# Designed miniproteins, single chains, part 102

Each design is a single chain, and the fold is of that chain. pLDDT is the mean over its residues in the fold that is shown.

## One batch from the design tools (miniprotein)

Design m3771
Fold by ESMFold2-Fast:
Structure m3771 (fold): chain A 65 residues (1-65)
Amino acid sequence: SAAQAAADDARGKRGAEIVKALNELVQKRPEMTPEEFEKAVRELAEKYGIPEEVIRTAIDDIEAM
């Protein structure tokens, strides 16, 4: 359905935005204090409705690549 296609497109765009934000945070992490990093993790968690633990795991996975 058109509504399902629109929801899937919006979900895909949100997913791409989240991945971009995570990659940007990983790239900036070496220049951040521990406090700045924790604040950035909290802000991403609140903005996207994702648990902080999930964001930390995703960052660790990206850093391992």
Scores: mean pLDDT 77

Design m3772
Fold by ESMFold2-Fast:
Structure m3772 (fold): chain A 58 residues (1-58)
Amino acid sequence: GLDAAAYGAGVGLGLTYAAEGKKALGAEIGKKGKENAEKMGLKGGAKGAEIGEKLGKA
């Protein structure tokens, strides 16, 4: 459902920017995605964004 969609979006954004060599942007986007997912009340989205941010920083 919506929870799964938000999860995938968060992870995808973080990974994309990390792969482009834009680690700082990837981490920042992941952080914002997590904040937006929490605002929407989607637990899966928040978790996805958190993972995306973590991968962007790695």
Scores: mean pLDDT 61

Design m3773
Fold by ESMFold2-Fast:
Order: C-alpha cells, then sequence, then structure tokens
Structure m3773 (fold): chain A 59 residues (1-59)
C-alpha cells in the first residue's frame, strides 16, 4: 500500500538522518564547525527534511 510504503520510507529516512546527525557533531567539531544544536533543533530539522521528502513522494 502507498501509505505503508511512505511510512517505511519516512522511518528509513528518519533513521539515516538521526545516524548522520549523531556522527556529524563529532566529525565537524574536530574540523572546527559550529556548535551542536539542541535536541529540539535537531528534531525540527528532521521534520523539515521529512516534509520535503513527502512532497517529493507525491510526484
Amino acid sequence: SMEEKKKKEKEELRKRIETTLAQVPANRAAAGAASVPSEAAKQAAIETVLKVEEEREKE
């Protein structure tokens, strides 16, 4: 079902973003990048990406 497929894709995307965000602070901090955002900011970023991907999936 399309709804089930979209749910799975969102879950997979969310996990990949979470994993990437977990790794980025360590690697980027070593390179002198900006400070790590709060958990609220990370969740907002994840939600934004998921919304964009959902809009793309409608195509």
Scores: mean pLDDT 65

Design m3774
Fold by ESMFold2-Fast:
Structure m3774 (fold): chain A 65 residues (1-65)
Amino acid sequence: AREEAIKFLKELGLPEEEAEEIVDLAIETGDPDAAAARLVIEHGVELTPEQGRRLGALLEKALEE
């Protein structure tokens, strides 16, 4: 769900407002990869491969409901 994706981004050190913006971008565009790219480019968050997979799964789940 959307809340799980926001919580994960907050655990990565993102402020709640920015985490909500990233998740909402994924939902509006239907493109989790675009949202993840924005996280790296605009917020400077470097993800491990495991963190990247987890974020992708959470964003895809947020797109459903």
Scores: mean pLDDT 76

Design m3775
Fold by ESMFold2-Fast:
Structure m3775 (fold): chain A 57 residues (1-57)
Amino acid sequence: MSDEQRAEVNRLANELRDAILAGDTEKENQYYQRLASLVGEDAANRVRDSIKSQEGK
């Protein structure tokens, strides 16, 4: 993975976390879809599940 892709993945993961904490399901879905397009659905699901298990909500 390139440095640019890694930075974008980290940015999207942070945005996804913020959307989850805010309860913004529309933004959660938008950031999730973009993350999945970069790393694949399975990896994106693991990231989202990790955030939800750590932060709650």
Scores: mean pLDDT 77

Design m3776
Fold by ESMFold2-Fast:
Structure m3776 (fold): chain A 67 residues (1-67)
Amino acid sequence: SKEEEEARLLKMLDGVRAKYEAGEITLEQARDAARFFLGLAKSLGLTNVQKKAEELLAEIDRAEAER
């Protein structure tokens, strides 16, 4: 179902965030992943995934500005 797909994508996006916060992936890799999930969420109409991806991108943009 769409609900099950949304839950899976949210979990994957949480994984991206966790890896980024742990320093396991670069800012650029985290941004690329978040952009991918944002595009997918928009194409599938998954509002919760879209919101979470946008929140992650905003946090990444703030981190980049502090370089």
Scores: mean pLDDT 86

Design m3777
Fold by ESMFold2-Fast:
Structure m3777 (fold): chain A 60 residues (1-60)
Amino acid sequence: MKLKITFEDGSSVVVDASEAVLRVAQHDLGLSEEEIRRLLETGEPVTVMAGDRRITISRL
């Protein structure tokens, strides 16, 4: 699937990701199981902190 990662400054990147990649990244991104499930099943955007930056992840 394709994910759009939007940074606080309005810049964005599109990445190809699998469910497995998202689950591996869960710990590093601080995502809950519910947030990952919501993103995968509904495509609802999830906002998380990546270091000192706020990012929004959405499904394309």
Scores: mean pLDDT 70

Design m3778
Fold by ESMFold2-Fast:
Structure m3778 (fold): chain A 61 residues (1-61)
Amino acid sequence: MSPQEQQIVKRVEEALNDESLSVEDLERLKEVIEWLRAQGALSPEVAEELLKRIEERIKEL
């Protein structure tokens, strides 16, 4: 992964570990990940993995 992609992944993982996040915060995070994928900042594979993790977190809330 590029250094920029690694920083994005780290920030998403930190957000997923934040118990104070609402469903609305997680839905917004999904929109950001989809936008970053569209801009080429995230590979499709990494973006799909992050989106799946966010969806699983939403299901637990």
Scores: mean pLDDT 80

Design m3779
Fold by ESMFold2-Fast:
Structure m3779 (fold): chain A 69 residues (1-69)
Amino acid sequence: SAMEEEARRVAEALARHGPLSPTARAAAIRDLQETFGLSEAEARAVVEAGERGDAEAAIRLLLEALRRQ
């Protein structure tokens, strides 16, 4: 789906960027909640996987959260 393709792109972008400032991290968490309907805990897990450069984990976590809706 277009939403799953967008989710994959966002997760990959987070992993490419790596560590975020506290302000950027908070914004990324909010953006994931607003765009994909994730809970705060789900969004945080995706961002944390991205920050450590784990693109596969970030993609998996984001897609799993989307499928739960």
Scores: mean pLDDT 88

Design m3780
Fold by ESMFold2-Fast:
Structure m3780 (fold): chain A 88 residues (1-88)
Amino acid sequence: SLEERLEKAEKYKLLRDIALAVLRHFGFDVTEEELLVASEEKIGELLAAAMDYIGNIDNPEKVAETLKRMRELVEEIRAEYDRFLAEL
């Protein structure tokens, strides 16, 4: 149980670190703190959208669609972070 929780925590840290690097590479101004309050599911959706972008880089329609999806997810994460700060 404890070992499983530690492995899960390390996986979540790695996923957030990767998400931060990916989002910054795509030009999204995202902070470490904003990603700390994001759910694992939201981080997973961001990474999936980025992978869809890479997999369809030669398809302008898919590129536009995946960039729009990433933008929407970033705005959702920012809204969650703003809510978190308001409750401090």
Scores: mean pLDDT 80

Design m3781
Fold by ESMFold2-Fast:
Structure m3781 (fold): chain A 74 residues (1-74)
Amino acid sequence: MSDKERIVAVGRQAAEFEGADKETIDELVKAAESAPDARTAAQVLIDGFEKAGLPLAANAVRVALRTIEERRAA
């Protein structure tokens, strides 16, 4: 699984857990999958979830991105 695929999976799962509607999740996931890298995909999801009122999903994506970046730096 690529870093971008991990970010998308985390975002989808967190948004579903927070009670987001399927349309919002599918729209944001599709936009993130079109991003060139994991960082851009994470930013798309974070911005989208914040606008949709999904702060827990936005924070889950931030944590996932930070974990990926720290793993690469180590």
Scores: mean pLDDT 83

Design m3782
Fold by ESMFold2-Fast:
Structure m3782 (fold): chain A 128 residues (1-128)
Amino acid sequence: NAQQKANELLLKGTKAFREKKYDEAIKLYEQAIKLDPNNVKALTNLGRAYLFKGEYDKAIEYYEKALEIAKKTMPYDPVVLTNLGAAYLKKGEYEKAIEYFEQALKVLPSNIVARETLEEAKKKLEEK
């Protein structure tokens, strides 16, 4: 079915991403999303591929789409919130980065990545 084909494309995209073939990963994730537009994993991975390419605005766009779907169809996932925080941090929007990392920590206080990146964002905000 469409969800199974989307998952196969997602796995191929993830392999391309690990090999740092970000443009190939993006194309595969986009194909997965065409087959399953509400695939939170595909949207999150597409955002991550754009983040690693330095296309922070596109990364944020896809993470926001993933978060909107996740809020409606599944329990709150701190991974999407942490990824939004990371994208805003890379863009230099430290106050927004802090907001998303704090939201991630409210969902999962043991999230070490969110705690470490929150500290980095706060430090960078103090340096301005």
Scores: mean pLDDT 85

Design m3783
Fold by ESMFold2-Fast:
Structure m3783 (fold): chain A 72 residues (1-72)
Amino acid sequence: SPASEAVREQVERLRREAEEALKQGDLEKARELARQILELADAVRELAPEAAEEARRVGEELLKRVEEQERK
């Protein structure tokens, strides 16, 4: 659906920005972007459930990577 495509595009943009932040060591920015992805996933859960679940997984993966980097 058009809604699912729009969600996937937005998640991809946020994911790229988060990965760039992680490479630069900007853990605060990476965490903020991961949270934005998770908020987007929750907001579209009823409208686009499959895209929402995909977004949730991306956000959770990024958040785990931030937490792992903070422990080092």
Scores: mean pLDDT 86

Design m3784
Fold by ESMFold2-Fast:
Structure m3784 (fold): chain A 89 residues (1-89)
Amino acid sequence: SMEEIEAEIDALGPVLAEAGVEALSSEDPIRRRGGKTVHLFGVGILERSGDLARAAELAERAAEAARAAGDEELAAEYAALAARLRARI
């Protein structure tokens, strides 16, 4: 059913967001760009399913990963996303 397919997609949210965090710590800008896309998709799934606390935690980890890679602009973007998600909890 569509509901079962949606549940399978929802289960991918944390997996994709965590994979994105790993890629965002890369010194390679192409890997960080791919990591941003995958992470935002995963966070979007978590937000849609109502797991705002997990989404905020993973956005905070993405900000830390980006900062560690020296990407201060991307780190600020993810910190802002995390703050918005936490404000909704």
Scores: mean pLDDT 83

Design m3785
Fold by ESMFold2-Fast:
Structure m3785 (fold): chain A 78 residues (1-78)
Amino acid sequence: TREAFSVFDKDGDGTLDRAELRELLRALGKDPSDAELEELMARVDTDGDGTLDDLEVLQLLRSLGVDDVPAAVVAIAA
């Protein structure tokens, strides 16, 4: 949900940068390398500005077989 997304969006601008996306993926047990993270971002970041909005993050997570961002937030918060 948007509320769960905002926990990882530390600057509150409605987008995630590479560091915030890495933290989200690690919460999901993915632990990507910098190269893997760049490749994942390239799949959804169509404008190439290095940030992802909430829809782009959801598309990326769905491509990885994950659609439950709140579960990732709970895992980190615990």
Scores: mean pLDDT 62

Design m3787
Fold by ESMFold2-Fast:
Structure m3787 (fold): chain A 73 residues (1-73)
Amino acid sequence: MPQTLADQNERLARSAREAGLDEAAELARKGAELARQGNVEEAQRLYDEASDIVQRAGERDPGVLERVIRAAE
């Protein structure tokens, strides 16, 4: 559902921003906007790209994942 994907992107954008992952936060923010507009395919692509950035950053620095998890609480 577009609203669920928008909510997922908004949560990811907030968590990524608080963790200092500005690029991932911007991608997720754009994904949330596109999901609200009904562009589900592009919104999912942006969500996946932002998630990949967060995952790779966490693999290099576990502190990044800790900050993302804390921001999501």
Scores: mean pLDDT 78

Design m3788
Fold by ESMFold2-Fast:
Structure m3788 (fold): chain A 96 residues (1-96)
Amino acid sequence: MSLSASAEITVTDENGNVNTLRATATVENGQLSITVEKVSGSDNVTVSKPFVYTNEKGEQVAVVIATIDGSKTKVKATATYNPETGELTVELEVLE
């Protein structure tokens, strides 16, 4: 069964451009995926390939870095999925 969780963040880059990003984590057929998309704003966003690992609690963790093009501003999106409980969470963090 498909699960989904999302989080949004608004980021102002060093050029004064305001962008709103949305991270969406989806579990399809037991596989965790995460995507980041631009909801609003004028800058292009480049999204890394997800880094996926299993933590000490047996949870799947997926990390993606979204870079605001032409800016030093990055957003880290972290999705955590517990396959035993079915819990799925998404967190966003602004990086320099």
Scores: mean pLDDT 81

Design m3789
Fold by ESMFold2-Fast:
Structure m3789 (fold): chain A 94 residues (1-94)
Amino acid sequence: VSEAQFEADVAIAFAYIVSAITLNFAKRAEKKGLTDIAKEYRNLAVELQKKAEEGDALARQSDEAARTSAQNMDKFIKEALKKLKELDKKFEEE
């Protein structure tokens, strides 16, 4: 496995992990009756899965594509984590 392929695989795996964590927050919000916040968590989890699938498909094309995939995934994960922090603040306020 090339370094570019390995870095892409790690970024893709991390996106799936963040998606799973986000789904757990959605379930906790639903248990508290916070339907709108729960929906936002579920939408974020779905976007993370979709981006991970797209990133995987791109990475399989070549080592150059894998490097691009890793960069795109890192940027998306950073923005997703920012959104997650904003949702967590709303969850704590309710």
Scores: mean pLDDT 85

Design m3790
Fold by ESMFold2-Fast:
Structure m3790 (fold): chain A 58 residues (1-58)
Amino acid sequence: GPELEALLEEAERLAVRAYLLGAPLEQIQALGKRMREARTVEEAREVLREARRLLEES
């Protein structure tokens, strides 16, 4: 649904930015896998939280 799609789109944008700022490729790949496996809004929110954390640590 639209909320799930919007959360995953935001997570992808943050993941790309983290990658460009030097985040470890292994962590980016793990996050990408979680994005592909997310089926619920709650799972997408968890992925978004991880993307934000990774960006903040980059």
Scores: mean pLDDT 87

Design m3791
Fold by ESMFold2-Fast:
Structure m3791 (fold): chain A 65 residues (1-65)
Amino acid sequence: AAAAEAAREAARQAGLDANIADLIARGEATEKLKERMEKTLEASRNPGNSGGVPSFPAEDNLITA
């Protein structure tokens, strides 16, 4: 539905938080919304991007030192 797409765009403008509100307004959420909420809750409970930047080990050996 085009209306749902417009609502999504508006939520995006307000921020990612509003995107979840749009999902709730859809009224289709039972277990799916729970899964999405859990993801968001986990992000809040685990502040740090779940990794920060683990791509690099500490460069404290050769040149930088």
Scores: mean pLDDT 54

Design m3792
Fold by ESMFold2-Fast:
Structure m3792 (fold): chain A 67 residues (1-67)
Amino acid sequence: SEELEKKYKEILERLKQMVDKLKAAGFPKEEILEVLESALRVLAKKYNIPDEMYEKLLEEIKKYIDS
């Protein structure tokens, strides 16, 4: 649905902003990933996001951290 796609983009943008802030603070990639995985798990439970959306967000964030 369009609403779910909008939610995906908003969450992804927030997670990317967290990555940028942690990178700017000098955190290593491994620590950034651990923090983001924990944050995504909390968000997934809080907002009842589907498993498929969770997996897509996690993969996109892993790619963004590695870039």
Scores: mean pLDDT 83

Design m3793
Fold by ESMFold2-Fast:
Structure m3793 (fold): chain A 62 residues (1-62)
Amino acid sequence: SSELKEKQRRLSILTFRRIALETERDIALKQGDDARAAEAEAELKEVNEEIKRLEEEIKKLQ
């Protein structure tokens, strides 16, 4: 369905965003930049929550 394809595209975008944020967090932690690491972690929490919601919705459509 068009809804399934839209959710799959959104999931792909969020997966790439998660990788970028994980990389930023890890670099910040290695550099001792706790503030930058905390900011990346906060955004990761939001992205992970949206990914989980989309994964559950996709499973219901399959």
Scores: mean pLDDT 89

Design m3794
Fold by ESMFold2-Fast:
Structure m3794 (fold): chain A 85 residues (1-85)
Amino acid sequence: GRAALDEVVDEVEDAVEFAAKQGLLSEEAVEILMETLEKARAGELTLADLRAAKAEALAAMESEAGRALVTDLFGRLEAALRALA
């Protein structure tokens, strides 16, 4: 339900903030992720928006480790969003 999505959004936000402080995410990838989380909180995030944002965030990462982290974070959001359908 919505409560489960809100919990995942909070967990992903914490993970993004931690990863940004560790230098694991580019500034551009952080911005894309935070905008995606804002849309999710507003109830405006669609699966199409999520997939587009994931592609942009992946393009903003040059490291394999950074791309793996972006994939994991967006995967968690997608699973929560799909559970609403």
Scores: mean pLDDT 85

Design m3795
Fold by ESMFold2-Fast:
Structure m3795 (fold): chain A 76 residues (1-76)
Amino acid sequence: SFADEAGRELAERYGLPELSPSTAFGLTLMLGLAIGEGWSPEELAEEVRRFLLSKGVSEELARRAAERLAAILAAR
């Protein structure tokens, strides 16, 4: 599907190849929501961690992903 293809590219671009394509795509949608709603990088990091832990992702990988997405939001 488009989401799986886009998710695969996004996981690679984020430097998080351990994430499934659908999870990486989900993180990108969360980033878009954060931009639209005016979330802080810290708020996005907390939501990303919560989402990934709910998906059974390890705490270490969830932390790395949260830090990466927060850094992307902060750099815009």
Scores: mean pLDDT 84

Design m3796
Fold by ESMFold2-Fast:
Structure m3796 (fold): chain A 99 residues (1-99)
Amino acid sequence: MDLNTAITLMLLAVALSFADEEERKRLAREVIDGVRQILAELPTADTQASDPRSGSGPRLSREEALAFARKVIDTLLKYAPEELRGEIERVRAELDAAA
């Protein structure tokens, strides 16, 4: 996971606290999708310690990506609409299982 994507997701999650009801639903969905992307792209804990080194920017480690995703989900749970709460809680459970 690159740092730019992480910063964007954090800003989207914070924006939920300022958004109207319709914008809040849209932003929450984008953040949920972003966290799912982080989960899908988590580095494996195998003896292979290295991804190909050709990256366009700083990458988060598995530990950093999980910590960041949890912070984003916690922010979502504070501000997201109730109809998305169950989906957010499911993603949080997947983060806990991955740690």
Scores: mean pLDDT 69

Design m3797
Fold by ESMFold2-Fast:
Structure m3797 (fold): chain A 55 residues (1-55)
Amino acid sequence: MEVSQEGLRAFGEALRAKQSDEEIIAAMVAAGVSQDTAVGMLEISRQTGKIPLPL
């Protein structure tokens, strides 16, 4: 996914800033990630404690 670099950066910064779930999703959408993808990444992160990296 070509959006993954910008989305991963936005996700990491939002987590570091201790933002709410809604703010994390909004930051990812602003970085070009779809809302469905943002929700999925947040759910995986909660279950595994890791950012879901395809790298």
Scores: mean pLDDT 67

Design m3798
Fold by ESMFold2-Fast:
Structure m3798 (fold): chain A 63 residues (1-63)
Amino acid sequence: SDGERGAAAIREAAARGDAAAVAAGSWQLHKVGYLTEEAARRAIAAARAGDAAAGAQLSLDGM
């Protein structure tokens, strides 16, 4: 499903330390209905603070 593919992409981005990709993937999960806007914004804030792993975890926990 789109949610499983999105979750996998966010995990791979976090493994690379790619905070920008984690932020983009979190917003995309919101746009396709797997995250609330609030959950996506928290994940994006963590990723933009330089913690790609925390951003990814917040997105995955919000699904």
Scores: mean pLDDT 84

Design m3799
Fold by ESMFold2-Fast:
Structure m3799 (fold): chain A 58 residues (1-58)
Amino acid sequence: GPLEEAKAEGRRIALEVKEKYPSLTPEQAANVAGIRLLEKGYTREQALAAMEAAKEAV
């Protein structure tokens, strides 16, 4: 569903951010992913859940 899609997209974006900026912490990379998801039209709830999943994946 949309929440699962948001989590997958958030993990992908955070990993791409971490690859480009290796000095960023997992939390910082996840925060960037969350902002990008909000810009893509995901809800606040979806972005927050995606950030938590992304932080654990990075």
Scores: mean pLDDT 85

Design m3800
Fold by ESMFold2-Fast:
Formats: structure tokens, sequence, C-alpha cells
Structure m3800 (fold): chain A 69 residues (1-69)
């Protein structure tokens, strides 16, 4: 969790290695939850889930940045 949040921050700062690693985690999570995106419906769900995961990680990064505890 925390590692993924750190990767989002570093990717936003232009770290290409962090961007690559974050993309790998997102792809693995999408594949784990959706499986093969072999139908149009599955492809749409995979894209939606990928966007959701990116938003979740960014939200967690913002929360961690604001809160000291």
Amino acid sequence: EEEKVKLVKEADEGNMDALGELSRYIAEEVRRRVGDASTGEQATEAARLANELIKEYKKKADEVSRKEK
C-alpha cells in the first residue's frame, strides 16, 4: 500500500522508473481482478478499474501528505 503511494508521488515528479513500476502493479491488479480482457465488457471494466486504482493511490498520497499521524 505505502509503497504504491510512494510510486505515485515519484511518477508524478517525472521518475520514469517509478512510472514503470506503478504501471506494472496496476496491470497485475487489473489482471488479478478482471482476468483476460477478451470481451468489450471486460476491456471496459479493466480500464475503469485501472483508473480507479490510480485515483485511490493518489488519494492515499494526498492523505498521507496532509496527516502527520
Scores: mean pLDDT 70

Design m3801
Fold by ESMFold2-Fast:
Structure m3801 (fold): chain A 77 residues (1-77)
Amino acid sequence: TEEGKKLEEEGLKAYSEKNYIEAARLFKKAGDEYAKAGEYQLAGESYIRAAYAILKGLNDEKTAEELRKKGYALAKK
């Protein structure tokens, strides 16, 4: 979706600026918007990016792994 793409672009910008917590938030929202639109591969990729941003910003391995698994499961659709 247009909204999903916009959120993903905002997330990538936040990530490049090392605003990892904000990047994770934006990537999760992008994944949610892509999933609502049935764009499951894009949704999966966005959740995986959110997981990586969480790992970088919060060092929260459990939450990052849960998001990675969710992303891979969606990408298989």
Scores: mean pLDDT 83

Design m3802
Fold by ESMFold2-Fast:
Structure m3802 (fold): chain A 72 residues (1-72)
Amino acid sequence: SIELTPEEREEAIRGAEGALDEAEKYVKQTGKLTSRAASLEVAALILAAMSGDPEAVKWARERVKKIEEKAK
C-alpha cells in the first residue's frame, strides 16, 4: 500500500474537491455528463481513496451522485 504523509493526504483531499468542482462546472455548462466530467469524477474518487479517509470517500461519492443528477 502507498503510505502518504499527513500533508499529502490533505493535498489528495483538496485535489478531489478541485476535480469535482471542475466536473460540476462542465456538467453545468453542457447539461451533459461529458467524458471530461466523468474523468474528473473518477480522478476525484481515486484521490479521495488515496487519502485513506473514509469520510472523504463518502462525501466524494455523494457529490458525484449530485453532479450526475444535474446531467439529465
Scores: mean pLDDT 82

Design m3803
Fold by ESMFold2-Fast:
Structure m3803 (fold): chain A 62 residues (1-62)
Amino acid sequence: SEHERLAEGAERAGKQHEKQGNYELAAQSYYRASVHYRLAGDEEKAKEAEEKAKEAFKKAGL
């Protein structure tokens, strides 16, 4: 689905930002991935992406 494709793109962006130490951008990207996975009906991947977003927010001091 379109939402699955967008979620995968956002997750890849999150991983790239995380590797660069851009934790705020990583958190935003992982959060976008969680929203798109949820809209695609993939609750498990949505929760995983949400957890990654929360971890990145903590590393960013947010």
Scores: mean pLDDT 87

Design m3804
Fold by ESMFold2-Fast:
Structure m3804 (fold): chain A 76 residues (1-76)
Amino acid sequence: SEAEAAYKRAIELNPNDAKAWNNLGVVLKNQGRLDDAEEAYLQAFEIRSKLGDKSALPDLEKVGVERLKEAVFKVT
């Protein structure tokens, strides 16, 4: 997608751009790519956490809940 390519480009230019990582996570989550979205959110969270900012945590929690639901209802 155009949005995914744009955020990947931003990360390529500045790997410590927490906002670009968070936005990539949103794009990947909207595509149903929950594992990739969680990794992107974790990168944003780690970058912000080192700077004293934990604003990415709510998005990470939401992806985790969706993955847990899928795991629970897959065979149960």
Scores: mean pLDDT 69

Design m3805
Fold by ESMFold2-Fast:
Structure m3805 (fold): chain A 70 residues (1-70)
Amino acid sequence: MELTVTLPADMTPEEAARFAEGAARSAKALGYEKLRITVLGDDPETAQAVREAALKAAPDIEVEVRLIKP
């Protein structure tokens, strides 16, 4: 089962990372096998912070992070 989350635009890398960490922990607690996170914008630093935070929080879950320009 897959959990899909879209991050609000205009988040800092730090804010996005904290959100991703929470989403990854929730996905793990609910028994999801895959977490897809969509980051709106064009900042690769934010996308990278999101990926690292999610993987650290839930290493047993498949994490997919996408950066999409609005």
Scores: mean pLDDT 80

Design m3806
Fold by ESMFold2-Fast:
Structure m3806 (fold): chain A 63 residues (1-63)
Amino acid sequence: DLIAEARALAAEAVALDPAAEPAAAALVAATEAYAAAPSLENDIALGVAQIAVAVHRLVARKA
């Protein structure tokens, strides 16, 4: 379940770094948009959101 997986990743990011909340929320929203209407625009938006959350998780692990 794509949306459930995105929510789990978002929750993990926020647990590691509360400052990741905006990026985590954006990931869930982008995943919901992609699941509802798969398109190039939504695919790009999802990719951008995934990168933002990944950066937050990497920074939190190094701190």
Scores: mean pLDDT 78

Design m3807
Fold by ESMFold2-Fast:
Structure m3807 (fold): chain A 62 residues (1-62)
Amino acid sequence: ARAEELAREAYEEYKAAGGTPEAIGAALQRIRDASPDAAEAREAVRIFLKLLGKEMALGEAP
């Protein structure tokens, strides 16, 4: 639940920033800063990358 929330928040901010490579880095950093639990942060990153991968596979704009 919390990992999914962190991933979703990071993904929304990534989209709001215009989907740039810099925005990906910022989103990943936000997940790390928001969760001191390594397992939770790892899961949030996995979910975030899965969302990014779906968008890229569908040809959608960020």
Scores: mean pLDDT 75

Design m3808
Fold by ESMFold2-Fast:
Structure m3808 (fold): chain A 63 residues (1-63)
Amino acid sequence: SELAEEVYEALRAGEPTVPEGTPTSAVARALLEAAGVDTSGLSDEELVARAAALPREVIEGLL
């Protein structure tokens, strides 16, 4: 989907918000939790970096 592609690109670019105005770190946390990753103790930067490495299918499944 277009939304999944835009979110994926925002995560990889380290943009502070996705096109819908949601903080990128909040989307990153949700994606990591959907993938079964423990997000406790991760910084916003670490959340974004880890989420950017997720398979596109996980991002599309959440969005």
Scores: mean pLDDT 72

Design m3809
Fold by ESMFold2-Fast:
Structure m3809 (fold): chain A 62 residues (1-62)
Amino acid sequence: MVSKEELLENAKKAAELAIKSYRDTGSEVDKLAAKAIPLVARRLTGDEEVGKEVEEYIKKLE
């Protein structure tokens, strides 16, 4: 099983890639993908704080 910490790190990396792709291409799909990552992380872990931490990380990248 993937640990909560491992999933959080993977979510942060996925968000970083989506934001980078959005900045490089202007793709609205990549922007929406980045916004969906905190929701997926929250659902997979059952922990609202994990989703919030990913969301705060994305805000720092913007």
Scores: mean pLDDT 77

